# Designs tried in a protein design run: designed miniproteins, single chains, continued (3). Part 50

Each design is a single chain, and the fold is of that chain. pLDDT is the mean over its residues in the fold that is shown.

## One batch from the design tools (miniprotein)

Design m9709
Fold by ESMFold2-Fast:
Structure m9709 (fold): chain A 79 residues (1-79)
Amino acid sequence: AEEDYQKGLEHYEEGKRAFENGDYEKAIEHFRKAVEYFLNAAKKAADAGDVERTKEFIDMVNEARKLLEEAEKKLQEKK
């Protein structure tokens, strides 16, 4: 769970940097990876019975999904 969470955070932060720089294609790539890693972390935490960690990871999935949708919208508007 922790390894997946850390990888998710790395992609989440890189996605935010790409978004801030107007590189929406790169932002989409990173946010998609962040969602994948956070979902894997949430599944592992749930399997371990860690309710608190599962909630934290689900919150991060939802946040990364929102930013992914924003980046996809910006890419469509720029084309």
Scores: mean pLDDT 84

Design m9710
Fold by ESMFold2-Fast:
Structure m9710 (fold): chain A 82 residues (1-82)
Amino acid sequence: DNRAIVRAAVEYGRSLGLPDERIRDAMELAISAQRAAGRPLDEAEVRTIVRYVASRDGPVTFAPGTEPSAEERALVEEVLAA
């Protein structure tokens, strides 16, 4: 359930003191990384990426062409707005 994974990531990121824009960055990075690897979203890997983003103040980057879909972005925004 992708919604449950996104919600867990948002709750975890907020517990680490991340602002919503950094949680969005972390989720987009996680989706990009898993798209590049050709496998579905995994909660443990998403949590690892959230911790990685929390440990850095710089921007995150991902491979060209591995951007989240409009539906994936909409799901992240819906959960962040809840």
Scores: mean pLDDT 79

Design m9711
Fold by ESMFold2-Fast:
Structure m9711 (fold): chain A 71 residues (1-71)
Amino acid sequence: SSAENEKLRKEVEELLAQMLEALRAGDFERAAALAAQAGVKASQLPPEEREELLTRLLDAVGDAMGALAAA
């Protein structure tokens, strides 16, 4: 259902936010674990919703890695 997909999307977004925080902190083990959890949940979303999340994630990861490279 759309409500179930919305709940799942919010769970994925929360895991990705925690992953990005771990990346910024240099905690790559935690970031990898959170990315794996997010991937499992995201695999249950429709393809178009996964693509939207991936687009936003790539932008956010690029920003976080850029900040790390500049440090």
Scores: mean pLDDT 78

Design m9712
Fold by ESMFold2-Fast:
Structure m9712 (fold): chain A 70 residues (1-70)
Amino acid sequence: SEEVRRLEELFLQMVRLLGQQQAARDAGDVEAEAAYTAELDRLMAEIRELLDRHGEGLLDEVTSEVDLPR
């Protein structure tokens, strides 16, 4: 469904942002780390809204479809 695809997209964006946040932290780039943290907060808010509207059943379906980097 479109909702599953959107949630999958948001999880992939979150993984990328977590990697960028860690890279900024490792580099001592406090401003970049703060910017990535703000983007993560926005993504988490959007994920929460989707889950509130569609329930935990959507999350179960997404966790079966998301291929996270190892």
Scores: mean pLDDT 76

Design m9713
Fold by ESMFold2-Fast:
Structure m9713 (fold): chain A 90 residues (1-90)
Amino acid sequence: MGYSAEQLIKDAEESIRAARELIAEAERALAAGDRQKAVSLGVAALILLAAAKYLYEEAYKKGGLSEEELKEKLEEIEELERRTREVLAA
């Protein structure tokens, strides 16, 4: 199957975009006092972040990313995971 490093990167970027939107919505839900909605959105964001991490690591293995580029992408994911865990802990 022709699932290329380029396609893996595109899918990972899309997952990151969706996760950022869910995190922002979760933060707004929490500020509004809707903890249940915030938790549901936060869990969904963590699933997307885990998917993005896997896709970037697979793209790196296929030579589509440098080690430095992979490190930057993983650091971005770790920051988003931290924000999400703060929502879940509240």
Scores: mean pLDDT 88

Design m9714
Fold by ESMFold2-Fast:
Structure m9714 (fold): chain A 68 residues (1-68)
Amino acid sequence: MVEVVVTFKDELVGDLNSMIKIIESVGGKAKSIYGMFTPNKLIADIPEDKIEELKSRPEVLSVDLAPR
């Protein structure tokens, strides 16, 4: 598992359940909202081999390694 920040398209803003389900669909686990002012960004643990699959989802804009 690797900790990432997943950025979703604006259409999913306010639909936290859909964002969580997309992360879970690749075997990941949603941990928290990234920040109060970034409602389309979630921190998640995902399998390293699933990063590209998550990026390929039409609802996902980007997947970045979480800052330390």
Scores: mean pLDDT 77

Design m9715
Fold by ESMFold2-Fast:
Structure m9715 (fold): chain A 97 residues (1-97)
Amino acid sequence: REALRQAAGAARKAAEYAEKGDSVNASIYLTAARLHVVGYLIEKELRGEEFTPEEKALLDEAVRELSRASQHLDAGDYKTAAEEFRRAAELLEKLSE
């Protein structure tokens, strides 16, 4: 789904900026990734679609990775934040299938 692919793309950009120590741009793309995830949730609700257990597990893990990345980014642990953003992107792409 397009919203999930856009969320994954934003998470990858957040990882690239975090790896460079650019916390401002990493935070902008983290916010973009979160907004695209919200867009996906709104679309699913408006279509009356339920989550499968597999979809919910992937979504919950992706959201946890974005939250961990946010915490490490705020702590100045840019390398760990970048790894967590990349993990979130992989999970969001898998969910988009």
Scores: mean pLDDT 87

Design m9716
Fold by ESMFold2-Fast:
Structure m9716 (fold): chain A 82 residues (1-82)
Amino acid sequence: SLDEVLEKAKKILSEIVSLAIDIYVKNRGNKEVEEKIRELLSKATELLDKIVEAVQNGDLDTAKKYVDELEKIYEELKKLLS
């Protein structure tokens, strides 16, 4: 359960980083897009710290909540492809 949540977080974070690089390369020189990518990556890093803390505390519900928020960051990044 906690292991499954942590595995899901690792997968989503990997997908976020990969997508962010692709968007950054395609939009290099667009300062508004670059700033949005940096903002979303900063939020993802903060959520990772919170997920790790919740997992270490055995708080499954809190860990799941932060993984759901991490998934929302991925969806926001996907919108930048359009």
Scores: mean pLDDT 86

Design m9717
Fold by ESMFold2-Fast:
Structure m9717 (fold): chain A 68 residues (1-68)
Amino acid sequence: GLSEVIAASRAANAARREARAEAAKGDPESGRLLVEARTSEALGENDPVTREGSLQRAAEARARRDAL
């Protein structure tokens, strides 16, 4: 419902803010993938409708970062 959408949006924005602060301390490419992974993970954890797709996207971003 609306409460889950609001919670997912807030969690994703908080995760993106934190990940961007961490990303600024290191390699730009690694940082970009870190932001994508954490933002997608927060969306998947808080929104049941997009959960599977968002968690898969987070896993793919982590795999790409590990391959750098």
Scores: mean pLDDT 81

Design m9718
Fold by ESMFold2-Fast:
Structure m9718 (fold): chain A 86 residues (1-86)
Amino acid sequence: MEKEKEEAEKQLKESTEIIDGLNSLGLNAPSAPPEEQKPALLDIFLGTAQKLIAEGRSDLAPLALLITKEEAEKKKKEAEKKLKEL
């Protein structure tokens, strides 16, 4: 049905935006606090990485970003697979 195709396209778009955002930012420790806006999933994971860096736990920050990238990649792959089957 049309709704299933629209949902898959929406997931593909969101996953691609998250991946692009992460690639643009890397671990450059942006100064702005994520709490100023309603957090998306990306902002939550980036906020966690920033807190770890601020506490001197910079060794753990890359793991938080790596997990975020893996989740976004997985969602993108699932959406692409759905679109191919529809």
Scores: mean pLDDT 60

Design m9719
Fold by ESMFold2-Fast:
Structure m9719 (fold): chain A 70 residues (1-70)
Amino acid sequence: SPALARLREATDRLVKLYEEKGEKDKAEQFRKNVDEAVARLATLPPEERDALLESLADYVEKQIEEIEKK
C-alpha cells in the first residue's frame, strides 16, 4: 500500500529526529503509537484504511516540520 509505505517513511524520519536529539523515549513511544494505530486500521476495508493511513502520514509530516522549526 502506498499510503502505508508513506506513513512508515514519515514515522522513520520522525523517530530518527527524536533519536538525534537524544529523545529516545519519545522515539519509542511514537513508533509504538503508530504501530498500534496501523494494527487498529488493519480490520477496515482497504479504501477506508488507506485514507486514514494517508491522514496519519500527513499528521506525522506536520510533526516533523514542527520539530525542524525549533
Scores: mean pLDDT 81

Design m9720
Fold by ESMFold2-Fast:
Structure m9720 (fold): chain A 68 residues (1-68)
Amino acid sequence: SLSPEQQFEVELSLKIQEVFEDTSLSPEEKLKRLIEETKELGRKYNLSEEDLEYYINQVRFAVDRWLS
């Protein structure tokens, strides 16, 4: 079985794919949506503030690289 952090990582990966495939969203809307989804999943899996910030920054770097 997956640890809570591993479950968080799997769920986040699925959300990233879902949001990037959504042609109804602008690049700015995709960034905002992914940050909110990351925060919601972090709360769901009760991640530490440090771990949540790490994953938010990873999402920001990925989105900036792909949408800039």
Scores: mean pLDDT 82

Design m9721
Fold by ESMFold2-Fast:
Structure m9721 (fold): chain A 74 residues (1-74)
Amino acid sequence: KLEELIERIREHYKRLGVPDEKIDAIIANATEEQIREMVASLEFEEELDRLVQEGRNVTKEEYERIKKRADEKA
């Protein structure tokens, strides 16, 4: 649901030290499709970062799979 996607974006930017007013402006100026695209990008980066932290080599096939899964979550 859109509310869950917005919360996901907020959590990510708060971790980066972005103030709530700035996050609210980003969300207010984004369409639902753009919000979904943002979440897809965040999900992709988090999954990729997790695999790197586990010491795994990410193959081209895994990279494409993670990207597709991130798009599906958004």
Scores: mean pLDDT 72

Design m9722
Fold by ESMFold2-Fast:
Structure m9722 (fold): chain A 77 residues (1-77)
Amino acid sequence: MSQEATDQLQSLITSLKANADLLASLPVSVVEQISDRVLKAARELASKISDKELAQRLVKEVEQLTEQIIEEARKRS
């Protein structure tokens, strides 16, 4: 269970990194909605991870990536 949640959260991070440029090309309002949903999903997955330090690190990485994508989308607007 914990490992499955960790793998899913790491996969989410990898997907965000791979699609960062595409996401930043979307309207800011759309990126903010996607980012809110992604952060909620990341926090739910993190709650299932028994390694709290790892969970916190992965959530922080998702927060940092979504913030960077939103900032880039705003610069393109």
Scores: mean pLDDT 84

Design m9723
Fold by ESMFold2-Fast:
Structure m9723 (fold): chain A 91 residues (1-91)
Amino acid sequence: MVTKEDVEKAEKYLEENREKLVAWFKSQSEAERKEAARRLFEELKEEYPEVKELVEKYLEKVLAAKSAEEMVDILIEGLKEILKKLAELSE
């Protein structure tokens, strides 16, 4: 079960590590970045089928991103929305 505390911790971690994520994505090829994003979202869909549609929507946006910065920003936004939805469904 995803709690509000888990969401707050994850959101803070993502925000504090945004620049590190951008640097890591810039060190990867476009193909490697897209593969990493696909794996992350596929795992989320398997673990949390109740948010499958939301996960698929954000995966499509991430794969359409034109830069490492855009991809990281969409990933962070998507993960925040998914975690928030999971916490709401747990109430």
Scores: mean pLDDT 78

Design m9724
Fold by ESMFold2-Fast:
Structure m9724 (fold): chain A 85 residues (1-85)
Amino acid sequence: MLEEAIELLRKEEPETVAEGLLKQAEALREQAAKSKNEEAKELYLKAAELAEEAARAVLEGRYEEAAELAAEADKLAQEAVELER
């Protein structure tokens, strides 16, 4: 999960964690493009934006902010998945 990726900053290079967050953001944007539900599309896109913002916060050393952004992104992505069911 995105939140767990931030926890790894204490043991891993910030660039590695940021790359993981950006990869997840790309996957969320692809899910938005494939979604048939308009509300779910908006949630996937917002989650992707938050994941990208978390990656920037990681690279800037703002780990607490990055963790909160990653947690919110994860929450919105889960809500989008549930709306498609």
Scores: mean pLDDT 78

Design m9725
Fold by ESMFold2-Fast:
Structure m9725 (fold): chain A 86 residues (1-86)
Amino acid sequence: MSMEEVEKKIKELIEEARKEIEEARELYKKGAPLSEIQEKVDKATELVNEADKLAIKYKAPSEIMQEVIEVGGEVVLLRATLVTLK
């Protein structure tokens, strides 16, 4: 893929991941079942992992890599929050 194609793909994956994260947060606020919230978090995790793999493999610009790191951090934080609901 060209670098432009790689950047577009990474940004698409990040946007999808952010959407899943926001949907998970909204479900959490509404007191939805943990299973529904977990499904959104799992989807966000897959999207971030795919974006990270592409960014590393194709040596994406630091700006793009920073976006991947930031959204990855949001997924980790959200996952940790769900684990504390014991």
Scores: mean pLDDT 82

Design m9726
Fold by ESMFold2-Fast:
Structure m9726 (fold): chain A 66 residues (1-66)
Amino acid sequence: SMREEMERAAEEAARGLAELAEKVTGQPAEGEGEVLDDTHARITLTVGGQTYEGTVDANGILARLG
């Protein structure tokens, strides 16, 4: 279903951002994605003990997956 696809997309986007942050900063990084509705997700990133959070639309998430 679209919701399952959105949940996977949000999780993959969060993981990709965490991997990128880890490569760029050399600090340990973790990412979490949470679907809020059919078009929005919350992405939480923790990099070197600092937490960053934002809400992204489906276009932003799907564009990162190709």
Scores: mean pLDDT 76

Design m9727
Fold by ESMFold2-Fast:
Structure m9727 (fold): chain A 55 residues (1-55)
Amino acid sequence: AAALAARLAHLEGELQTNRRLYEASTDPQERAVLEWGIRQLEAEIARLRAELDAS
């Protein structure tokens, strides 16, 4: 539980950082890479939250 919570907090921090970079970016190619990364982080966060809720 504690290890999953710590990992979740880390991924939520990464998501917030990537969202800020996306808002600041003016390069369409950089934005596309960041958008993909944001989607992957959101999926992993949802998976870990489901595991925490099940425990």
Scores: mean pLDDT 84

Design m9728
Fold by ESMFold2-Fast:
Formats: C-alpha cells, structure tokens, sequence
Structure m9728 (fold): chain A 62 residues (1-62)
C-alpha cells in the first residue's frame, strides 16, 4: 500500500518519495493533502507503530 511505502521512505530519509506515496494515498482515499506533509508523516508513523493504520484513525489522531 502507498501508506506503508510512504512510511518506509520517510524512515529511510527519502522525503520526496515519502511525500509522493503519501500524496497518492490521500488521493486514492479522496482526502485533501496536509499543509505540513513531513509532520503528518511523523504522526502517521507513530500511529502505524501503535497498530492503528486506517485513514479515519489517522484523522482522529490529528
């Protein structure tokens, strides 16, 4: 999934690739892109680590 690839790229320090995968994930989900994609990637990575990986749960964590 694009979300998993975004987090993997972020952890690898590949910010441009991480943002592209995050963008595709949000587009596929029909959601607007975050104003700060780097902070959103950090937040998403923590949410996924805690076993919560749905779009609804990510939005609730914001």
Amino acid sequence: SHLVKAIEAYKAGKLEEAIKHLERFYEDAGLPLPEDPVKELERIAKVVENGRATVAELRAAA
Scores: mean pLDDT 73

Design m9729
Fold by ESMFold2-Fast:
Structure m9729 (fold): chain A 93 residues (1-93)
Amino acid sequence: MEIPEELRERARELLALLREVGAKVAEALAARGISAEELEALSPEELLALLEEAAREAGVPEERRDLLLAALRLELASGDGSLTVEQLRELLA
């Protein structure tokens, strides 16, 4: 499979940002007392709102928040928000 070098570089940057942002968001969620079970019970709209607020409280820059929310909206629009919830569960554990 051929992956353009530019896309490969962007993928590395995106993964690093998602890792850093995800850790900060998980920390903010834990500080709020949000459990993995509560995350699983949320609707897509509620999940997006909660993650946006948690990222803001965690001091995540707007550019990184926009990137995270765009990725989450894409996953939720595809009908598979479970991957994002599972990633957050791993960070909360």
Scores: mean pLDDT 62

Design m9730
Fold by ESMFold2-Fast:
Structure m9730 (fold): chain A 62 residues (1-62)
Amino acid sequence: EIETVPEEEVDKLEQLLAERVAKIESLDKEKQEELRKKLTEEYEKIESKGITLEDIYNLLKK
């Protein structure tokens, strides 16, 4: 059955999907951490360049 999708193909797809999700979960955590770290660094860079202590003070005093 060339054009008929057999149940074994569906099972294989489900297994592959489950394995992919598990791998993504593991990899995603590390990747997410790296992304978060980079975002934090960029934020700090912008803060030190654009936002001064005075700006923070004014925000807090608001």
Scores: mean pLDDT 58

Design m9731
Fold by ESMFold2-Fast:
Structure m9731 (fold): chain A 65 residues (1-65)
Amino acid sequence: DLKAQVEALVKDKDPDYDEAVTNVINDFKNDPVKQAEQVKEVGEAMDANDPTKLGLIIAQRRFKD
């Protein structure tokens, strides 16, 4: 469901970020632990209505891995 949440947010607010977010989502689907931890940060980004910030949070989380 994280995939649907992130894709919906990006398509509605920032289409230019769409491809980058899609690539990140594809990686998350292969790691449920990353998805669980990332859901909290995604929720905060969605609450702020900032797709760019959401993508940045996801990217930073992947790097930390």
Scores: mean pLDDT 57

Design m9732
Fold by ESMFold2-Fast:
Structure m9732 (fold): chain A 89 residues (1-89)
Amino acid sequence: MVPIIDALQKLLGFSREEILAVLDALDLDPEALVEDSIRAIARWIVEEVARRHGLPAPTEADVEAAARILRESRSALDLLTRLLAFLAP
């Protein structure tokens, strides 16, 4: 299981409770990530990063790249490292 909550908490600066509330609102189980859930989480991440940095709305290519990172990451550290490398300008 990828500890996605810990990675998102560090990446986005949200509390664990705020992240769980967003995942619940999206009807996503962080322990049972399926393709649609991974894509929805990836979209949320890239949109939030764009919002915080005053960037234009992310493209579908950005969402696909983030979804791939989520699928291939094996730990919170791996996920965080790969997302920071992808999303940092």
Scores: mean pLDDT 65

Design m9733
Fold by ESMFold2-Fast:
Structure m9733 (fold): chain A 64 residues (1-64)
Amino acid sequence: SLDEVKAQVRDLASIFTGVELPPDASLEELLAALERAEAFAESQGNELMVEMVRELRRELEAAM
């Protein structure tokens, strides 16, 4: 569950920011990547992507 959520966060962050996070990235690094991904999605005016990022953040925080 947690490992699957971490993988989804890494994939999403890579797509949105162009920065690939390592498989052993810390929770703090994953949260920071989600913040950058949310800012990028907002800059593109893509509300669906913003909600997707927010949902993954909630899921990651719930799994901590």
Scores: mean pLDDT 79

Design m9734
Fold by ESMFold2-Fast:
Structure m9734 (fold): chain A 62 residues (1-62)
Amino acid sequence: MAELLKQLEEKKQALFDALKAGDLRSMATQLAEIKRLAEELGDAGKPIYEEALKAAAEWLAS
């Protein structure tokens, strides 16, 4: 569990970096990895994935 949480935090940071850079390809890749890791964590991963989706949607609306 702790290892999966670390990977999620790393991917979340990579997603935010991609959003700052305007890199749609990296954003899509990181979001897909966050989804996969969140599904592996189950209920604990769901809020993190929802936050990532919201951040990506807000960036796209900007």
Scores: mean pLDDT 79

Design m9735
Fold by ESMFold2-Fast:
Structure m9735 (fold): chain A 102 residues (1-102)
Amino acid sequence: SELEIARRILEALRSHPVATFFLNLPDPSLNPDLDDIVPDWLSLSMIEEALRRGEIRTVEELRARIQQMFDNVLKYYDEDDPIRVQAEELLAHFEALLAQLL
């Protein structure tokens, strides 16, 4: 099923070394303006929870959430922040997983 493929893709994505920077919500004490700039923040753990709760049922819905996570990083972090390069690396890995498993 598409749900099983989506789960496998997310599991593989979470195993990538750079995924550690996107697993959890940024520390609010270090990022007090996060909610003002990105009220709809998405971490990989939040996406996994959405998949587990049946809020993501297809690979296309998973792709939309991963894209939103990436767009949020570009909106919040400055253009010289290394996390942007890490986010681009994670998105490239996600696209490679889609090509491999679909």
Scores: mean pLDDT 86

Design m9736
Fold by ESMFold2-Fast:
Structure m9736 (fold): chain A 67 residues (1-67)
Amino acid sequence: MVYRDVTGAGGTAPDHLPPEEKARREAAAREAGQFVAEKIRDASVTPEQEAQISQEGAALFQRKLAE
């Protein structure tokens, strides 16, 4: 049988959120992901720079959610 585990690190249930919250989180994640992807793709980055860009993306995501 397929093992189902909905509790854990990855899985806070997006399923569980109202559609409006789900859409907002997806939009915020998309914007943060695009921001990170554009910065990485635009230049050869070191692992240090990639970590910093990733942190900036996470901060942007949280800021968008706080709006």
Scores: mean pLDDT 66

Design m9737
Fold by ESMFold2-Fast:
Structure m9737 (fold): chain A 57 residues (1-57)
Amino acid sequence: MSLEELRERMRRSAEELSESIEKAVKAILYTMLGDREKAAEYAEESTRLDREWLEKR
């Protein structure tokens, strides 16, 4: 594995984790706002990204 391949993999992992965390935070915020529909959508997206990330391992 080259250094550039390692950097690219780390970058993708960071982006995928960042997206999952961002969606989880948005789900919490929408729950606090009382928007249950949007909260559920973001929670499902966060869970889906987490599963995809784990399956790649």
Scores: mean pLDDT 74

Design m9738
Fold by ESMFold2-Fast:
Structure m9738 (fold): chain A 90 residues (1-90)
Amino acid sequence: PLSEEQKALKRAADLFAELLDLANELLLDPALSEEQKKEVRAVLEETRKQINELAEKLEKGEISAAEFLAEVEAVVEAARERLRAIRAEA
């Protein structure tokens, strides 16, 4: 059985995978410019880094598994909003 921390990390990976699917739809959209696609990639890179930083805090015991998941959900939702804004500019 997985620990609560391992379950939280798995859930975070699943949330990021959902974000990646949305980003891939935008990266394949012919209505988006090369600059907009660069912004999409930047959002993914920033989000991955933020999730990794949160995972380090979880491993150090600085935040709980529940706090980690709440922060990851907030980070992913903010990224989704940024991706929606990029699409709206197309």
Scores: mean pLDDT 87

Design m9739
Fold by ESMFold2-Fast:
Structure m9739 (fold): chain A 58 residues (1-58)
Amino acid sequence: KPRVIELHPEMTDEELDELGREVTRALAEAKSLEDAQKRIFEVLERHNRRVRERLAAR
């Protein structure tokens, strides 16, 4: 079963734009499909964590 991580529902438009740029860069730099999946997962996890930290600070 493929690894899946969902976007945090409280992402701002700016955070979504940055996420899109990082995902595109990860895909461009990936050496294989497996590498691309790993890089995308790490980007999504990092951004989800940042959103949670922002919400916790409020």
Scores: mean pLDDT 75

Design m9740
Fold by ESMFold2-Fast:
Structure m9740 (fold): chain A 77 residues (1-77)
Amino acid sequence: SEEVQEVTRETAIALTRVASDFLKSLGYDEAGELLAQAADAHEEALRLEREGAPQAEVDALLERARALSTEAAKAEE
């Protein structure tokens, strides 16, 4: 349901921010910054969805968040 998806998304955003801060504390600044940007994109998507924005705009932000999370995983080198 939409309510379950929203709660799951809020939890994912919170966990992503914790992971970002943790990586930055260890000196993995690039990976941490990419995760912070992914969390920002997820949060913006949730905001736009709540405001009734066009689905294409919401989907674009969700795709951006996924791409940024993938790049963060690669940047752990």
Scores: mean pLDDT 83

Design m9741
Fold by ESMFold2-Fast:
Structure m9741 (fold): chain A 106 residues (1-106)
Amino acid sequence: MTKEELKSLAEYYRKKAIEYLKKALEYVKKGDTKSALKYAKLAAKYAENAMTALVATGDTSSESQKILEELARAYKLAREAAEYLETGSKSKEEVAKLLEEAIREL
C-alpha cells in the first residue's frame, strides 16, 4: 500500500469516527443509552484505525504528528464516554460534553 493510499484510508476512518461520534451524541440526547454506547465504541475503534493507518505511512512531519495527537485525544474521549454510558456513573449532560469535545478534536 502506498503512503497516499494509507493517508486516504486514515482520512476515511477519521470521517467514520466523526460520523459515529455525532450518532452517539444524538442517541445520548434522545436517552437511548444502548445505541449511544454502540456508536461511542465504534467511534473509538475508527479513531484507533485512523491512528494505525497514519502511523503505517511512516510520515513523521509536524502535520502528521498533529493529526495523530488529535486522533489520540478523540479516541480517549470516546472511550471515556463509552465507559460512562456502560456504567451509568455520569449524567447524560456530562457524556454529551465528552462526545462534543471528541468531535471538536477531529
Scores: mean pLDDT 89

Design m9742
Fold by ESMFold2-Fast:
Structure m9742 (fold): chain A 61 residues (1-61)
Amino acid sequence: MTVEELLQETRQKLLELAKKYREEIDPDSTDPEAQAKRRAYLDEFNDLVLEAQKKIEELLK
């Protein structure tokens, strides 16, 4: 897998996750459960970005 392929695949996964999360989470809900789900999503999103960055750095050796 090339750096470009990894970047494209990661971006696609992030966009799909964002779309799915938006469809599953009620945007009008301010309940603690909804807030916890949004926080968990942001944590997973950031973790995926950081992991992709590390993999790209490894491929650039």
Scores: mean pLDDT 75

Design m9743
Fold by ESMFold2-Fast:
Structure m9743 (fold): chain A 87 residues (1-87)
Amino acid sequence: MEKSEEYAKKAREAEEFARELQERSGDVTKEQYELARKYAKLAEEYAKKGDEKKTREYATQTVAAMTGAAITYIGHEVQRELEERRR
């Protein structure tokens, strides 16, 4: 159904964003990216079955993993800037 497809699309977008953060950080966000990838796959599988509730739940978990990756990435960048300021 259209709504399940929209949630699956949002999960894939969150997974892609987590992948970009992992590429920029050199494995700093790898654990969060793997979680986002796992949940995005589950969201897609349940979307194919028309299970909107489970698709939404796994899409939410994908976004949570992406948010964790973003927080880890920001923390790493802040630490890098603070180290540069010591010069």
Scores: mean pLDDT 82

Design m9744
Fold by ESMFold2-Fast:
Structure m9744 (fold): chain A 66 residues (1-66)
Amino acid sequence: SMLPLVEVREVNLEELEKLKKEIEEFNKENPEVFVSILHLGKVSEDVYKVGIVVTPNGKALRKAAE
């Protein structure tokens, strides 16, 4: 299955927590799509590489996403 990866971003821990909150609010307001974060690994001790994934029909795919 193809993951619709729309953005890759390098974030520190504070930026990651803000991003998680923004995604939670977006998902509450937009039930027809599901946005998730892929953890792609550490770039340095305090920097993480993450991917933003948007799934247009999330109900069946939420079981498979993790």
Scores: mean pLDDT 73

Design m9745
Fold by ESMFold2-Fast:
Structure m9745 (fold): chain A 85 residues (1-85)
Amino acid sequence: ATVTVTSPSGASATVEGADGVPGFVATFTSVKTGETVTGSGSTAAEALETAYNLAKKNGKTVKVDGAAYNPATGGQGTSTGEMTF
């Protein structure tokens, strides 16, 4: 299954997983630079948390508007704002 978060500018964050295959990959794309950060995990939530943590460690900023995915619950929800990596 794929969960995609898109901004009005066309930037997106995507989480992918397949039935019967353990693991998810989260991909965040910068609205400003087009730079991509990826993270992996056993659940969609873990994959997003990994990507967030890597982004923060690198000291750069990614803006994601109108997020449709909540990493705390592993499902659809509200997550708006800026992420620094």
Scores: mean pLDDT 50

